# Designs tried in a protein design run: designed miniproteins, single chains, continued (5). Part 7

Each design is a single chain, and the fold is of that chain. pLDDT is the mean over its residues in the fold that is shown.

## One batch from the design tools (miniprotein)

Design m16209
Fold by ESMFold2-Fast:
Structure m16209 (fold): chain A 101 residues (1-101)
Amino acid sequence: DPEKLEELEKKLEEGLEKLFGPEQAKALMTLQKRLREAALATPPGDLATLRQRYIEIIQELRDEGLISPELADELIAQIEAGELDALGILARLLEHFEEQK
């Protein structure tokens, strides 16, 4: 149900805004949504296509100003090293934002 998913995403964003502020919450929500959409659109076992799509998502977040170029390079290096778990990628972004506070 798209409406229920949208409600859950809004509640998650509100929680993240309280912890990290609106800019960092937007970065986390944008990354989470785009990684999920890429994973759902990629056939199971097509790890090369999934890796490429994840790298493109990180580059887009950098180009949109949601993450720094240095952080984008770090996340891309992790994806290239074999981190294809969306939660692992999200955890690294979360750790970076926690380290900045």
Scores: mean pLDDT 82

Design m16210
Fold by ESMFold2-Fast:
Structure m16210 (fold): chain A 75 residues (1-75)
Amino acid sequence: LPATAVEAEVTGPSGAVGRGVVPPGGSAGWAAAKALSELVRKDPSLTSEDEVRVTATGPDGSTATETVTAGQLGG
């Protein structure tokens, strides 16, 4: 993931999507944590061991995508 992001999307194994938006200069981790929080609210069966797909968008519009566990995004 990029060091900075303005938005992140986290897609869970069920296809549910969480989205996090942070101010310009915010970290990819902060955006991803906000997105994960929304995903957990939409899919309460999600565990920290479940694989999620993260797409982070930088302030220049560039995107980076990774597959990680939900626990790795949250802490």
Scores: mean pLDDT 78

Design m16211
Fold by ESMFold2-Fast:
Structure m16211 (fold): chain A 100 residues (1-100)
Amino acid sequence: SMDDVQQMTDQAVQYIQQGDYDRANRIMTQLQIDMGIHQIRIAVMDTIGDIDPKKRADDLQMIGTINRSIGVIFDTMGDFDTSRRHFQISDDFFRQADAL
């Protein structure tokens, strides 16, 4: 859920602030795995011709939310260029969801 993504984001930020980059990177990996699941769902929908806009919007919105989370984590690490790219990707996915 979006609440789960927010909790993971807050936890990763806290680990970075403590200098625990190994635990922060583990959370980042979990976020990327979760994002991959939603991307696979969309690919399956496209393959089988599932035209349910609500299902597609939910997966697109989750990918957007996770990209925004990853952006926050990179910003906290001082990697502003990578952070900005993830925020742009997030905005693109939210625009796609809103168009459905």
Scores: mean pLDDT 90

Design m16212
Fold by ESMFold2-Fast:
Parts: sequence; structure tokens; C-alpha cells
Structure m16212 (fold): chain A 76 residues (1-76)
Amino acid sequence: SEEVNRALQNLQHVLGKIEQGKPLTPEDLEKLEEFKRLKELLKEEAKRLNPEEAEQILKDIEEGLELAEKAAEEVK
């Protein structure tokens, strides 16, 4: 869905900021909350988008969420 695809792109954007050592904005934190809400749908869509790489994508999503939550705690 468009909502799920947007959430995945938002997660990748936030992860890119974290990797670059950039601080997260309130808007980035809202994107993370949306990602958390859609986590189950994101896992299902990841399997559909890349069936051969689904397991790796799911691990990337889980690791990304963990890093994003840790970064969000640091800026709160």
C-alpha cells in the first residue's frame, strides 16, 4: 500500500540520519511512531516486495526500528 511504502521510505530516511550522526527532529520522531504502528503491515509487505530477500529485509526492519528507538530516546 502507499501508506506502507511511505513508512518504509521514512524509516530509511531516519536511519540515514542516524548513520550520519545527525539529530532527529520532531517530524522524524513522528515518522518513527507511524512506522511502529505499521510494523506488522511492513513485515508482510517486505515479504511481498522481495520474496527471496524477505528474511534479510525483515532483519533490517527490526534492526532499524531498534536503532531508531534508541536514537529517539537520546533526543527526548
Scores: mean pLDDT 69

Design m16213
Fold by ESMFold2-Fast:
Structure m16213 (fold): chain A 71 residues (1-71)
Amino acid sequence: SAELFEQVLAILKASKDADDFVSLLAAMFPLTAEQREALRARVYELFERYGDDPELLARLVAEELERLLAA
């Protein structure tokens, strides 16, 4: 959703690195330990591929969060 994208983008801009980003996301969203590890792996992959495109990163992470929260 647009609201989730904006929240994720704001968290990304407040983050120092990928680890900080995952920690902040885990603090805001009700993720299980397994979901948090899946999110961490996805975030690392996306930073490696799209580190220079914060809007694309935020959109793809928001999509992964929607997938995890729907499970």
Scores: mean pLDDT 85

Design m16214
Fold by ESMFold2-Fast:
Structure m16214 (fold): chain A 81 residues (1-81)
Amino acid sequence: SMAEARARVEELIERMKGLSPEEALEAFREFAREVAETLPAEDGIELLRYAYTRLSGLFPEISEELAELVREYVEELMEKA
């Protein structure tokens, strides 16, 4: 469900708080890849947008790189649709 998917974003946030910026970015990349591979396009795009909104405020140092990853995986999901 989307509620379960959003809960996974909150778990990712807590995990990322304990990581370096480079490790946090890699953790997000792994999450985004799994989302793109496993969810329908509409659900995946909604989840990645939710994740970006949450993460960009909490991790401003990597917010530009997060935006680039979100664009990449949203484009992949749009091609899948």
Scores: mean pLDDT 85

Design m16215
Fold by ESMFold2-Fast:
Structure m16215 (fold): chain A 89 residues (1-89)
Amino acid sequence: SDARVAAAVARFDEALEAIRRYVAESSPLEKIETLLEMARRIIEGLAALDPAVARARLARFEATVASLDLSPEARALAERYLAEAREVV
């Protein structure tokens, strides 16, 4: 359903904005990890609904992670969740 895809895309974009905000605020790793996991789970759901939209959102996730000034620990977590997202898309 287009409405279901649109809702998942909105939640995904909100999660990426929250990741950017929490990184800028030097928030605890656990908050950043929760949002990274959420983004990965949304991509998994999108892959079942609309693979083309899922691929576009995976590319956005990759670009966002590459652009952020992440700690080594946060980067390792982000790379793990990106690898998991690539497996389902």
Scores: mean pLDDT 88

Design m16216
Fold by ESMFold2-Fast:
Structure m16216 (fold): chain A 109 residues (1-109)
Amino acid sequence: MKKVEEASKEVIEGAEKGDLEKVEESLEKLYEEVKKSTDPESVKKALESLIKSLMKALENGNLEIAEKILEGLERVAKLAVEKGFISELEADIYVGIGRIILGVLKLLS
């Protein structure tokens, strides 16, 4: 749904600006909207947007924002599996990519 996509875009904006408060608020809104969603495609786009947000945090060297986004990615991926929107394997791939990005940032910090 549009609300899921809007919340995921706000996470990207927060990560790009280094705005921790915006990232945390947008992640909470995203989780709530995913919980209400009946649209698997919007949720998959949101997971992709969270990976983009992690890349923005990596580009900016912001470890705290990256850790919060990874926590949000893990929560959203788990919820998406519980709702039958993605497979457990797909969730593992999204979370695995997120963990690799965070791992690279930790090595550069």
Scores: mean pLDDT 87

Design m16217
Fold by ESMFold2-Fast:
Structure m16217 (fold): chain A 85 residues (1-85)
Amino acid sequence: GLSPTQKELQQLLEEVITLLRQGRVEEAAQLLLDYDPNSVLGQIGRLLLEGRLEEAAELAEDLAVVNPVLSPLLLELARVIRSLA
């Protein structure tokens, strides 16, 4: 089973992916920043707001390497971000 923190992150990532698929990039970025502005997820949010989509996708892929439980969602996040470019 997922830890409480992993469940929270899973729900956050699923919501962010849904917003990005709808073209709601600023709202998706704000969710990442509101969760933890000093984290790698917060950095992805800032890069999305700056239109630095390839760098945001690369950070999501890097985070997937060190987070095996969340890896499928982080890789999906990276794919969706690249689809916006």
Scores: mean pLDDT 87

Design m16218
Fold by ESMFold2-Fast:
Structure m16218 (fold): chain A 71 residues (1-71)
Amino acid sequence: SLTPEEQAEVQKAVNGFKSQLKVKPVVQAAKVLIEQLKGKSQSVNNAIIEELLKDSDPNVKKGAEIVKANL
C-alpha cells in the first residue's frame, strides 16, 4: 500500500501528464513522464501507470502503454 505522501506524488504525476497532453503529442508527453519516473519506486511507478490506464481519454491510455513499455 502507498503512503499518503506517495499517493499525493501519484496524483501530481497523473495530473502533470494530462496537462502535457494538452500541449504535446502523446509520444513526447510519455518521454517527459518516463524521465520523471526514473529514480522513483516501482510501487509509485506502477500506481501512476495503473491510474493512467483507467482514464477515459484514449490518448492518456496510449501514453500509459508507451511509458509501461519503456520502463
Scores: mean pLDDT 86

Design m16219
Fold by ESMFold2-Fast:
Structure m16219 (fold): chain A 80 residues (1-80)
Amino acid sequence: SRSSLERLLEAAGVSREAWERLVAYAAANPAEVARMSLRELSEATGVSLATLRRLERAYRALFPDSRVSLIDFILGLSRL
């Protein structure tokens, strides 16, 4: 069976490298990332805003009843 992360990346059409860049930044800067918009996260990580918006749409499609944001999901996977 595919993990939730693998399903998210496939649905969003996002590379593992782009995802790892987001998680690495969140792990190093958890308090800052918790307060960031997708635009600010894009500027900080170099991952395009279009890529982050695709991730957010895919995340909401896969987890429609979740009140956890994409940013909170990234922070949860960074284990901080």
Scores: mean pLDDT 82

Design m16220
Fold by ESMFold2-Fast:
Structure m16220 (fold): chain A 95 residues (1-95)
Amino acid sequence: NEELKEELRRIVEEARRALKEAEEKVKEAVKEGKLSEEAYEEFKKAAEVFRKKIAELEELTSKEEVSREEAEKAFQALQEAAVALGKALAEALKT
């Protein structure tokens, strides 16, 4: 279980870095005046979902015992949110 918690902590750190990078890229697009309102709203929605899934994974690391099934489901949800965030980022950055 300790090994599983270490794995989850690493995933949380990587996800936080990915979110920060995406937010910085969108910030740059806003400064350039090329970001549509619709693309920005979709990005914010995807970022909120992704942040929530990061928090859910982090919460698992504070429990005394974490089942592999519980961890795998939370990780799967995070992966789905990451794909949605990447898609929203690509839409936001279209010229």
Scores: mean pLDDT 82

Design m16221
Fold by ESMFold2-Fast:
Structure m16221 (fold): chain A 95 residues (1-95)
Amino acid sequence: SDVVVVTVLKLPDSVSMEEGKKLAKEIGEKVRKEAPGVKEVRAFVFTSSDGTRYGVVVVYAEDEKAAEQAARVAEEEAQKLKDEGKITDYSVSIV
């Protein structure tokens, strides 16, 4: 009954792969600290075929309530990064 939260961060050209990975990990760490019932967090960065870089945070939550709380924390932190110009866009999905 694990529920998965996927956060995707669209990185500007000014942000390196290493910085993008750091940003994704920071979101994951914030979620782990502030959302109870988080079992596992994975963070990674990839470059799409068009050269756009993305950060991804995958959270494994014990139930739907934990997933909703994790998604809220991830969305709040992603919005802060967008407001600071560190990312251009984001999405948060529960699957």
Scores: mean pLDDT 87

Design m16222
Fold by ESMFold2-Fast:
Structure m16222 (fold): chain A 87 residues (1-87)
Amino acid sequence: MDVEKLAKEVVEKELKKAGIDAEILGSETEYILPSDKTIAAVVGTGDKKASITIITSDDDKAKAEKAAQKAAEELRKQGYEVSVSVF
């Protein structure tokens, strides 16, 4: 299974559960200026490795951090290595 595709689906699911409307971006996406929406960049960095970077508003930061950690935990249970950064 493509780790980036799986990670994107898991991150989108967890952010939606947290009530966050987010744009989910992969490795194919060039840098985009921050908008009023949360941006989640999910990149496969190896066969079983993924990086999750979330850019969000101060109001949503705590919710985004919790959602990202839940997504990372789910992926790690499936044998993937995941790094998380929230700005």
Scores: mean pLDDT 76

Design m16223
Fold by ESMFold2-Fast:
Structure m16223 (fold): chain A 93 residues (1-93)
Amino acid sequence: AAALIAEAERAIAEGRYEEAAELGKKLAASPDLEVQRAALELAERLIAQGTLEAAEAALEVALAVLKNSTDKELILEAIALILRAIGVIIELE
C-alpha cells in the first residue's frame, strides 16, 4: 500500500490525474480500512488541485471507496468528498 500511495502522490505532483485516479481506485479496493482512508486523503488532495481533471479524478476515487467500504465513517467521508468534487466540476464547467 505505501508504494501505491507514493506513486499516486507523484502522479498528482506531475499533473497525471487519470493515473492518480487509477492508483486511488486500487487503494479503495483494499480490505484494509487504513488503506481505504489513504484513498480518501488522495481524493481530498485531488480536489485541492482546483482543476476539472483533478476534481473528476477525485470523484472516481471517492466513489470507489463508497462502493468498497463497509465502514460507516469512511462511507460518510466518501459521500462528503463526492459532493465536494461534484460542486467543483459544476463550477469549472
Scores: mean pLDDT 86

Design m16224
Fold by ESMFold2-Fast:
Structure m16224 (fold): chain A 82 residues (1-82)
Amino acid sequence: SMAEAEREIEEAAEKARREALEKGWSQDAADAVGAIAAAEVALRHGMRDLAIQAAQLAIRYAERAGDKELAERAREVLERAE
C-alpha cells in the first residue's frame, strides 16, 4: 500500500541519517544520505515524482556539506528516477 511505502521511506531515511551521524558525519551530509535512502526506496515502489524530489533535496544537502561523492550518488538516483 502507499501508506506502507511511505513508512518504509521514512524508516530508511531515519536509519541512514542516524548511522551517518553515529559515524561523525556533518548534519548536512547525514541529511543528504537520508534523502538518498528515501529516493532509493521511493524508486523501488515506483513513486517516481517523490524519488525525484528526494534526490533533488539530497543534491542540495550534499552541496552544503561540500561532499562531491554524495552529490554524485544523488544525481545517479535522480537520473534513474527520470
Scores: mean pLDDT 89

Design m16225
Fold by ESMFold2-Fast:
Structure m16225 (fold): chain A 67 residues (1-67)
Amino acid sequence: SDAERLREIGLASPSAIARTALGESAREGLSGEQARAWMRTAAEKASTPEESAAARAALDRVEAAGL
């Protein structure tokens, strides 16, 4: 399922932002597009450029998975 794949990508990510956003999206049954929107918003609120970059890398992996 999309939820399972979102959860797996989140768990594999070193980004706390990605783990939280993708885990919550999977738990709520959100679509991949909705999960990507949540991650973009969360990445914009990142405290450092490094945190933002790690979250964007996870976002790219969600898109590459066809989600």
Scores: mean pLDDT 80

Design m16226
Fold by ESMFold2-Fast:
Structure m16226 (fold): chain A 80 residues (1-80)
Amino acid sequence: MTEQEKILEEKLPLMKEDGDVHPSTIQEAIDRILERSRREGVDPRSLIDPVVQELYDSVRGGSAIGRAGILGGVLKKYLG
């Protein structure tokens, strides 16, 4: 609906191709960010760190902790 949501949908394929994170994880993060942004009326960028933290709280262990930083970096790169 917003111009920002349209830009995110356009950039989503690039994030999936350019990132070192699994495409389904990027999709899950974007879906959560956009849903929460729409619900709370806040900038999607402010939700990156909370959403990444929530995703990795449920999958704690091994490489999952390191991947949280990578996912956050990819999202910030494309969401600005």
Scores: mean pLDDT 67

Design m16227
Fold by ESMFold2-Fast:
Structure m16227 (fold): chain A 72 residues (1-72)
Amino acid sequence: VPDRSAGLAAYRELAAARFGEGGEGDPALGAPDLSRWWETMTEEEAYALLAGGAPWGLPALPEPVARQLAAF
């Protein structure tokens, strides 16, 4: 069963390691909207954003990791 929550959780963990756990004024800006956005976007869009770097200035993931997370 495809579980996009697993990919989102891994992405949040990476973001928390770099920017701190969803703090006030999250530097990722849009992180509160990320859950909604993540659930509505396609796997291809997820891969492109994870591999190319998030539009909110989050670090880009290595290609193999981005592919695995996007496929969830």
Scores: mean pLDDT 52

Design m16228
Fold by ESMFold2-Fast:
Structure m16228 (fold): chain A 70 residues (1-70)
Amino acid sequence: SVYEKLKEAAESMADLFGDEEARKKILETIEKYKDLPEEEMREVFQKTAGEIMSDVLKKRKEELEKKLKE
């Protein structure tokens, strides 16, 4: 199913980043949208996964910048 494929993709992405918070957010998003039609689920996942990735990268950049200033 599309849900199972998206869940596997989300788990792989979370493992790649090594961030438990990102993993939780991605999985919660998939759970939230699991009842959507397949096409809408793909669109929402793609958009949300992109946003979560962007936020994780921004957060890590900010943490690094703060450590350099401390």
Scores: mean pLDDT 71

Design m16229
Fold by ESMFold2-Fast:
Structure m16229 (fold): chain A 62 residues (1-62)
Amino acid sequence: NQEKLEKLKKAFRDKNLTREKARKLLEELGIKVSEDTSFSELVAILSGRMLLLTTELDESLR
């Protein structure tokens, strides 16, 4: 969804992106993450979700 993609893009532009903010964003996207998940892993998951949402939007043009 476009709204979720825009939210993810904004998060990556945020110089104050923290582990807590990243975790909450993933939870809002319906992705359950462990509290033991590192910040770099959270960022990787968010990046993957952004790519998937972009791909789904591209597919909808077909």
Scores: mean pLDDT 70

Design m16230
Fold by ESMFold2-Fast:
Structure m16230 (fold): chain A 88 residues (1-88)
Amino acid sequence: AAAAAEAAKKKLEEAIEKGAEAYVAEAKAGGASGQTDEQLLEQGRIVAIDLGNGIKPGYARMLTEEGKKVEEELIKTAKESKAVIKAA
């Protein structure tokens, strides 16, 4: 049980990091100006955490198909990981 919960937490953390990277890519595609990659990545982590927790609006309108896929995968991974953690 404890090992399964730890594995689920690690997967959720990895999904959040991927979500943050997708946010940076989406922001750059949308013509983001005045922010560094580090600032965008930090914002992306916050947005990914909120999205994983079911808080809307999440990402500022996914404009790319790749960004939408990462968003869907993050939501799916968060639901599955939270279910495993709760069951443990």
Scores: mean pLDDT 70

Design m16231
Fold by ESMFold2-Fast:
Parts: sequence; C-alpha cells; structure tokens
Structure m16231 (fold): chain A 84 residues (1-84)
Amino acid sequence: DLLERAARRVAEEILRLADSEVARQGVQQILAGARLAQERGLSPEELERGWLTTVDDLARASGLSPADAERLRETVRREAERVA
C-alpha cells in the first residue's frame, strides 16, 4: 500500500531527526493521518496538508533547526507525491 509506505518513510525521518516523546507523538499522528486518508478517501493534497501541520508542530515543540524542519517538510512533500 502506497499510503502505508509513505507514512512509514515520514515516520522514519521524524525519528531520525527528533528522537523524543514529541517525535513519537508526531509519528502516531502521521500514521493516523494515513489511516484516515484510506478510510475517508482524502486526496494526496489533503494528506500532505495534515502531515505538514504535524511536522511543523513537531519541529517547533522539539526546537529543531530551520534546516531539519525543512528536511521534514521536504520528506512529507516527496512521500505525498508518491501517493498521488
């Protein structure tokens, strides 16, 4: 499943950059978003928007550098494109 693979790739990048409780919570939100997309038929654009919100909140809460925050956003965009 493309959605499951995309969610796993985003989750892996989160945990690589922010190995914390906030990062683990972000991973749960990414996985929940993928499940919601499957159940409700969300568009790739809606999925990307939700995931970008999650990683932005995570980056702020974890005090990630602008470069690391940008890498998370880039990962989200690339993986959302795979689902399109």
Scores: mean pLDDT 83

Design m16232
Fold by ESMFold2-Fast:
Parts: structure tokens; C-alpha cells; sequence
Structure m16232 (fold): chain A 69 residues (1-69)
């Protein structure tokens, strides 16, 4: 479900030392779907992007920049 995928995205971001907002996690699941492998790949890309910008929180803006519609 979307709710389970959103929670998974949040937990995975946490294992990488980052937080993700509820809105960013929802947008990510909407764009990528609920496939665990695709979500993990997307979160890894977002984590790299956030860390390059000196940020510890993945926000909607980051998802919009990194993840295609």
C-alpha cells in the first residue's frame, strides 16, 4: 500500500542518516511506485543529493529535482 511504502521510505532514509518529510515521501511513492528496489534506488539518489547540499532532511523540492514525473 502507499502507507506501507511511505513508512518504508522514511525508515530507509533514516538508515542513511537522513530524515524525509511526509510530503516528500508521498511524492516519491507517487512518482516511483511501491516497488521496494526502485524506492531504495530513489532514496539513495536523494540521500546523495541532500548530502551534497549539506542538508539532513529530504524535502519535496529535492524529490522534484532528482526524481522524474
Amino acid sequence: SMEEAVEYVKEYARTLGLEITDEAARLLVERVGTDKEKLEEAVLSLAIYAKENGRKVIEVEDVEAVVPK
Scores: mean pLDDT 84

Design m16233
Fold by ESMFold2-Fast:
Structure m16233 (fold): chain A 94 residues (1-94)
Amino acid sequence: EDAALEEAAAKLGVDVEWVRDALAKLPQAEKELEEIRARFSDTELGRRIIALAEKRYQAMLAKINGADQATIDAQQAELKALAAEIEAELEALA
């Protein structure tokens, strides 16, 4: 066992396996974000899609780091607002 994983699990009050699962998912989310940035940077709508992906990633990090409920609620509100703006822009293009 990696001592850093055991320390993180102890600080969060969870099993080491939970921390491993969270850390395993984090690199995949980072890779997906990089792919989105590479694909969509050339347009205004694409840049909004990148911003949404970035906020989703930051909301995940906040949950992993044990952010308070007010912070989580604020991030969820921002995600909902940004998703609605993107949806409206896509409908306008159709």
Scores: mean pLDDT 66

Design m16234
Fold by ESMFold2-Fast:
Structure m16234 (fold): chain A 77 residues (1-77)
Amino acid sequence: SRKDVLDSLLKHIEHITKNPELAEKLKEVYERALKEGKTFDQLKAEINKVLDEYKVPEEKKKEINRILDTVQRVLDE
């Protein structure tokens, strides 16, 4: 399901960043986006803003965005 895919994404981001506070913030952003009916592009932009605020290294941010692009393709089909 869409929720299962996004829950898996959040766990993978936590694994990449090793930052539980960041993972909790991203979960908040994700749940708010679902409640507000935001597009995945809007969610992706908000996730990237949080990654920047937490000073996630560019290489890890790039890896996370590749995963986000894959998730978006799956959800948009």
Scores: mean pLDDT 79

Design m16235
Fold by ESMFold2-Fast:
Structure m16235 (fold): chain A 87 residues (1-87)
Amino acid sequence: MEKKLEELEELIEKIEEAESIEELVELLKKFNELSKKIEEEIKKLPEEQKEKAEEIRKKLRELVLRATAAALRRIGRFIDEEIAARK
């Protein structure tokens, strides 16, 4: 579980530095698939792990927001790059 959360943080860094729209899309697909796997694992945690499940959900929500912000910033930069190229 914790390793998958770390992998999400690594994907956010890659999203921020994506070299193309195509790479950005592939990174977002990977992020979504990994997020879905984490949510599936949270659902399988026993009742006595409810507090742990809630902490993981909170961290996952924060990572989703960070990934969304990173993607929006990178899209903005791609738009600026395209405008500059078309001068």
Scores: mean pLDDT 82

Design m16236
Fold by ESMFold2-Fast:
Structure m16236 (fold): chain A 76 residues (1-76)
Amino acid sequence: MLGEQLAEAVRNGDVETAVRLAREYIEKEGLADADPVVIMNFFHELGIPMDLAQAEALQGDAEAMLARIRDWLEGR
């Protein structure tokens, strides 16, 4: 449910809602401590381009993950 709401907010370009829901999702799922493949797949599910090296660089940095979502949405 939270993941579906996040994906919808990203699709709608609702930056504030997307960043808020992403923060909750990252915390709930432990994405900051997740394998880079899991992080990469999370961004792919949101329609955000991400390679393995980029996902590896985001490991342990929830704020950088949120910044990536914001920057992608604002760049549209």
Scores: mean pLDDT 83

Design m16237
Fold by ESMFold2-Fast:
Structure m16237 (fold): chain A 79 residues (1-79)
Amino acid sequence: GRELVLEGEIHLALGDMYYGIAKLVPEEEKPELLKKAIEHYEEAIRLFEEAYRRGVEPERARRLIEEARERIEELKKEL
């Protein structure tokens, strides 16, 4: 099953969506959207780490973990 990687990619995409919307809304609405983006990025990392541990597409999972972590670090500069 590649469901772990697929589910992780869905959460990564949702995180990117919330982060993107947060850049377009008034400052008072931004923190809630950034929190949702972080939650989705963290869930993506958990799923990719589980996939990596189980040997499911390990090279792809490792790359996606790094991408999600970089997204979180960039986003935290906005908080």
Scores: mean pLDDT 86

Design m16238
Fold by ESMFold2-Fast:
Structure m16238 (fold): chain A 79 residues (1-79)
Amino acid sequence: KEEELKKAEEEYKEKLKEAILYEATGGVYLMSGSAYKLAGDEEKAEEYYKKAEEYEEKGRKIKKEGEEEYKKKLEEIEK
């Protein structure tokens, strides 16, 4: 049981790392978009905001999938 738990935690941590990287990248794009908006470049601001949303959505999806996978493994281990 303990070995199964550790393996499930490691797999979940890898998914969380991936999700965090996508969310962090989205944050960088969001900041860049805000900078372009302040500079009056609305077209560039929109491009970067769209990229920020795409990366944030990818991060959320990976996180959700990782959470669901982890929950299933925990339920199997606790049986």
Scores: mean pLDDT 82

Design m16239
Fold by ESMFold2-Fast:
Structure m16239 (fold): chain A 78 residues (1-78)
Amino acid sequence: MREEAIKRLEELLKEAKELLKKETSEESKEILKKLIEALEGTIKYFRENEFPDEVYKQAVERAEGLFKQAKEYGKSLE
């Protein structure tokens, strides 16, 4: 679970960084930058510590939700 969670978070981090390079909206850039910072911090924390499987599952679900929200924010706000 831990290794799978870290791998998924690293995939989301890579996608977020790629979106940031293509983003033209300053509001969406700010949201993506905050998401990138949060993902990097969570990945580091998981690498340095061991948690129950439920914690890894919840962190991945939360990260995926935030990533979806970040993508939709730039689409919804002009």
Scores: mean pLDDT 76

Design m16240
Fold by ESMFold2-Fast:
Structure m16240 (fold): chain A 69 residues (1-69)
Amino acid sequence: ANRELARLIAERTGLSEATVLAILERTGGDLEAAQRALLNLLRRQGASSDELHAAAVAIGEAIREVRAR
């Protein structure tokens, strides 16, 4: 469910759960679009290349973990 995925992404990226959930709802279940939107948000907030790389890994791991459950 989007709520569980939003919680895991928020915990691992430092974004608010509400912000992550809003992006997941806005992208209508397109997880590739959601991941791009989340990374673009972090970049606009001034995230470094290292922080963006770590966030991309964390988001991908959260998506895989929720799909495995």
Scores: mean pLDDT 82

Design m16241
Fold by ESMFold2-Fast:
Structure m16241 (fold): chain A 64 residues (1-64)
Amino acid sequence: DTASSEGVKRLVKLIGEATERVEEKRREYLATNTLSPEELNKLEYSLAYVLFDELKKLMDKDKA
């Protein structure tokens, strides 16, 4: 364990939390929608942006 690993451990935790939030949103969306393959690709792309937004929010809270 090194000082440089502290930030990595924190980032991994935040990524995990953001991923869980994205998966919850995915499940909610799929529960109410029947999607074509093209729509599924659009959903996955949209969820990638949601992941970045959720991660940013968690990082901002951790920094504050």
Scores: mean pLDDT 73

Design m16242
Fold by ESMFold2-Fast:
Structure m16242 (fold): chain A 85 residues (1-85)
Amino acid sequence: READVQQLIAAAEEAAREIEARVGRKGTRSIAVNEDGSVTMTLQFDENGETHTYTIRAELRDGKIVITVQEGADEAPVTRERAAA
């Protein structure tokens, strides 16, 4: 329960770090725990006067951590899974 939420927060932070590595810079992070126990992190980058937003959703499904990353409003989400620790 509580431990599951902490695993999801850690997974979202790892996903944000991977995005920052890919983008080549640090973003602004904000995190929320949803009613269903999933975690949503918003990662924002300012570049050339535009704000680029990544939405990271982490959820626990059948003993696995499912990470969904959405770039902006119009791009399709990318989903990946890994084992919960």
Scores: mean pLDDT 75

Design m16243
Fold by ESMFold2-Fast:
Structure m16243 (fold): chain A 94 residues (1-94)
Amino acid sequence: SEAEALLAQLRASTDPVEASLLLQQLRGYIVRHPERAAAVLAALRAWVAESTDLEVLRSARALAEELIETSTDPEIRALAAALRREIDARLAAL
């Protein structure tokens, strides 16, 4: 799927600019396919747990914030809020 390809590229990326663009594409995918949001956000949470790049983590945080602000689905907002909390905890630990 589009999301699986984007997530694979994100995991392989060593460029924060490329990672930021991939995260923007994943956000667009979630907006177009809200039924897939839980699976994509779970994969992003797993990826965040392995990331140590501050710029990449800040880009992921921006994705989570945008979903909290723009999504009309309370489940997507709750999942995005959980992702944001995990990113904030990682940023505080680095």
Scores: mean pLDDT 86

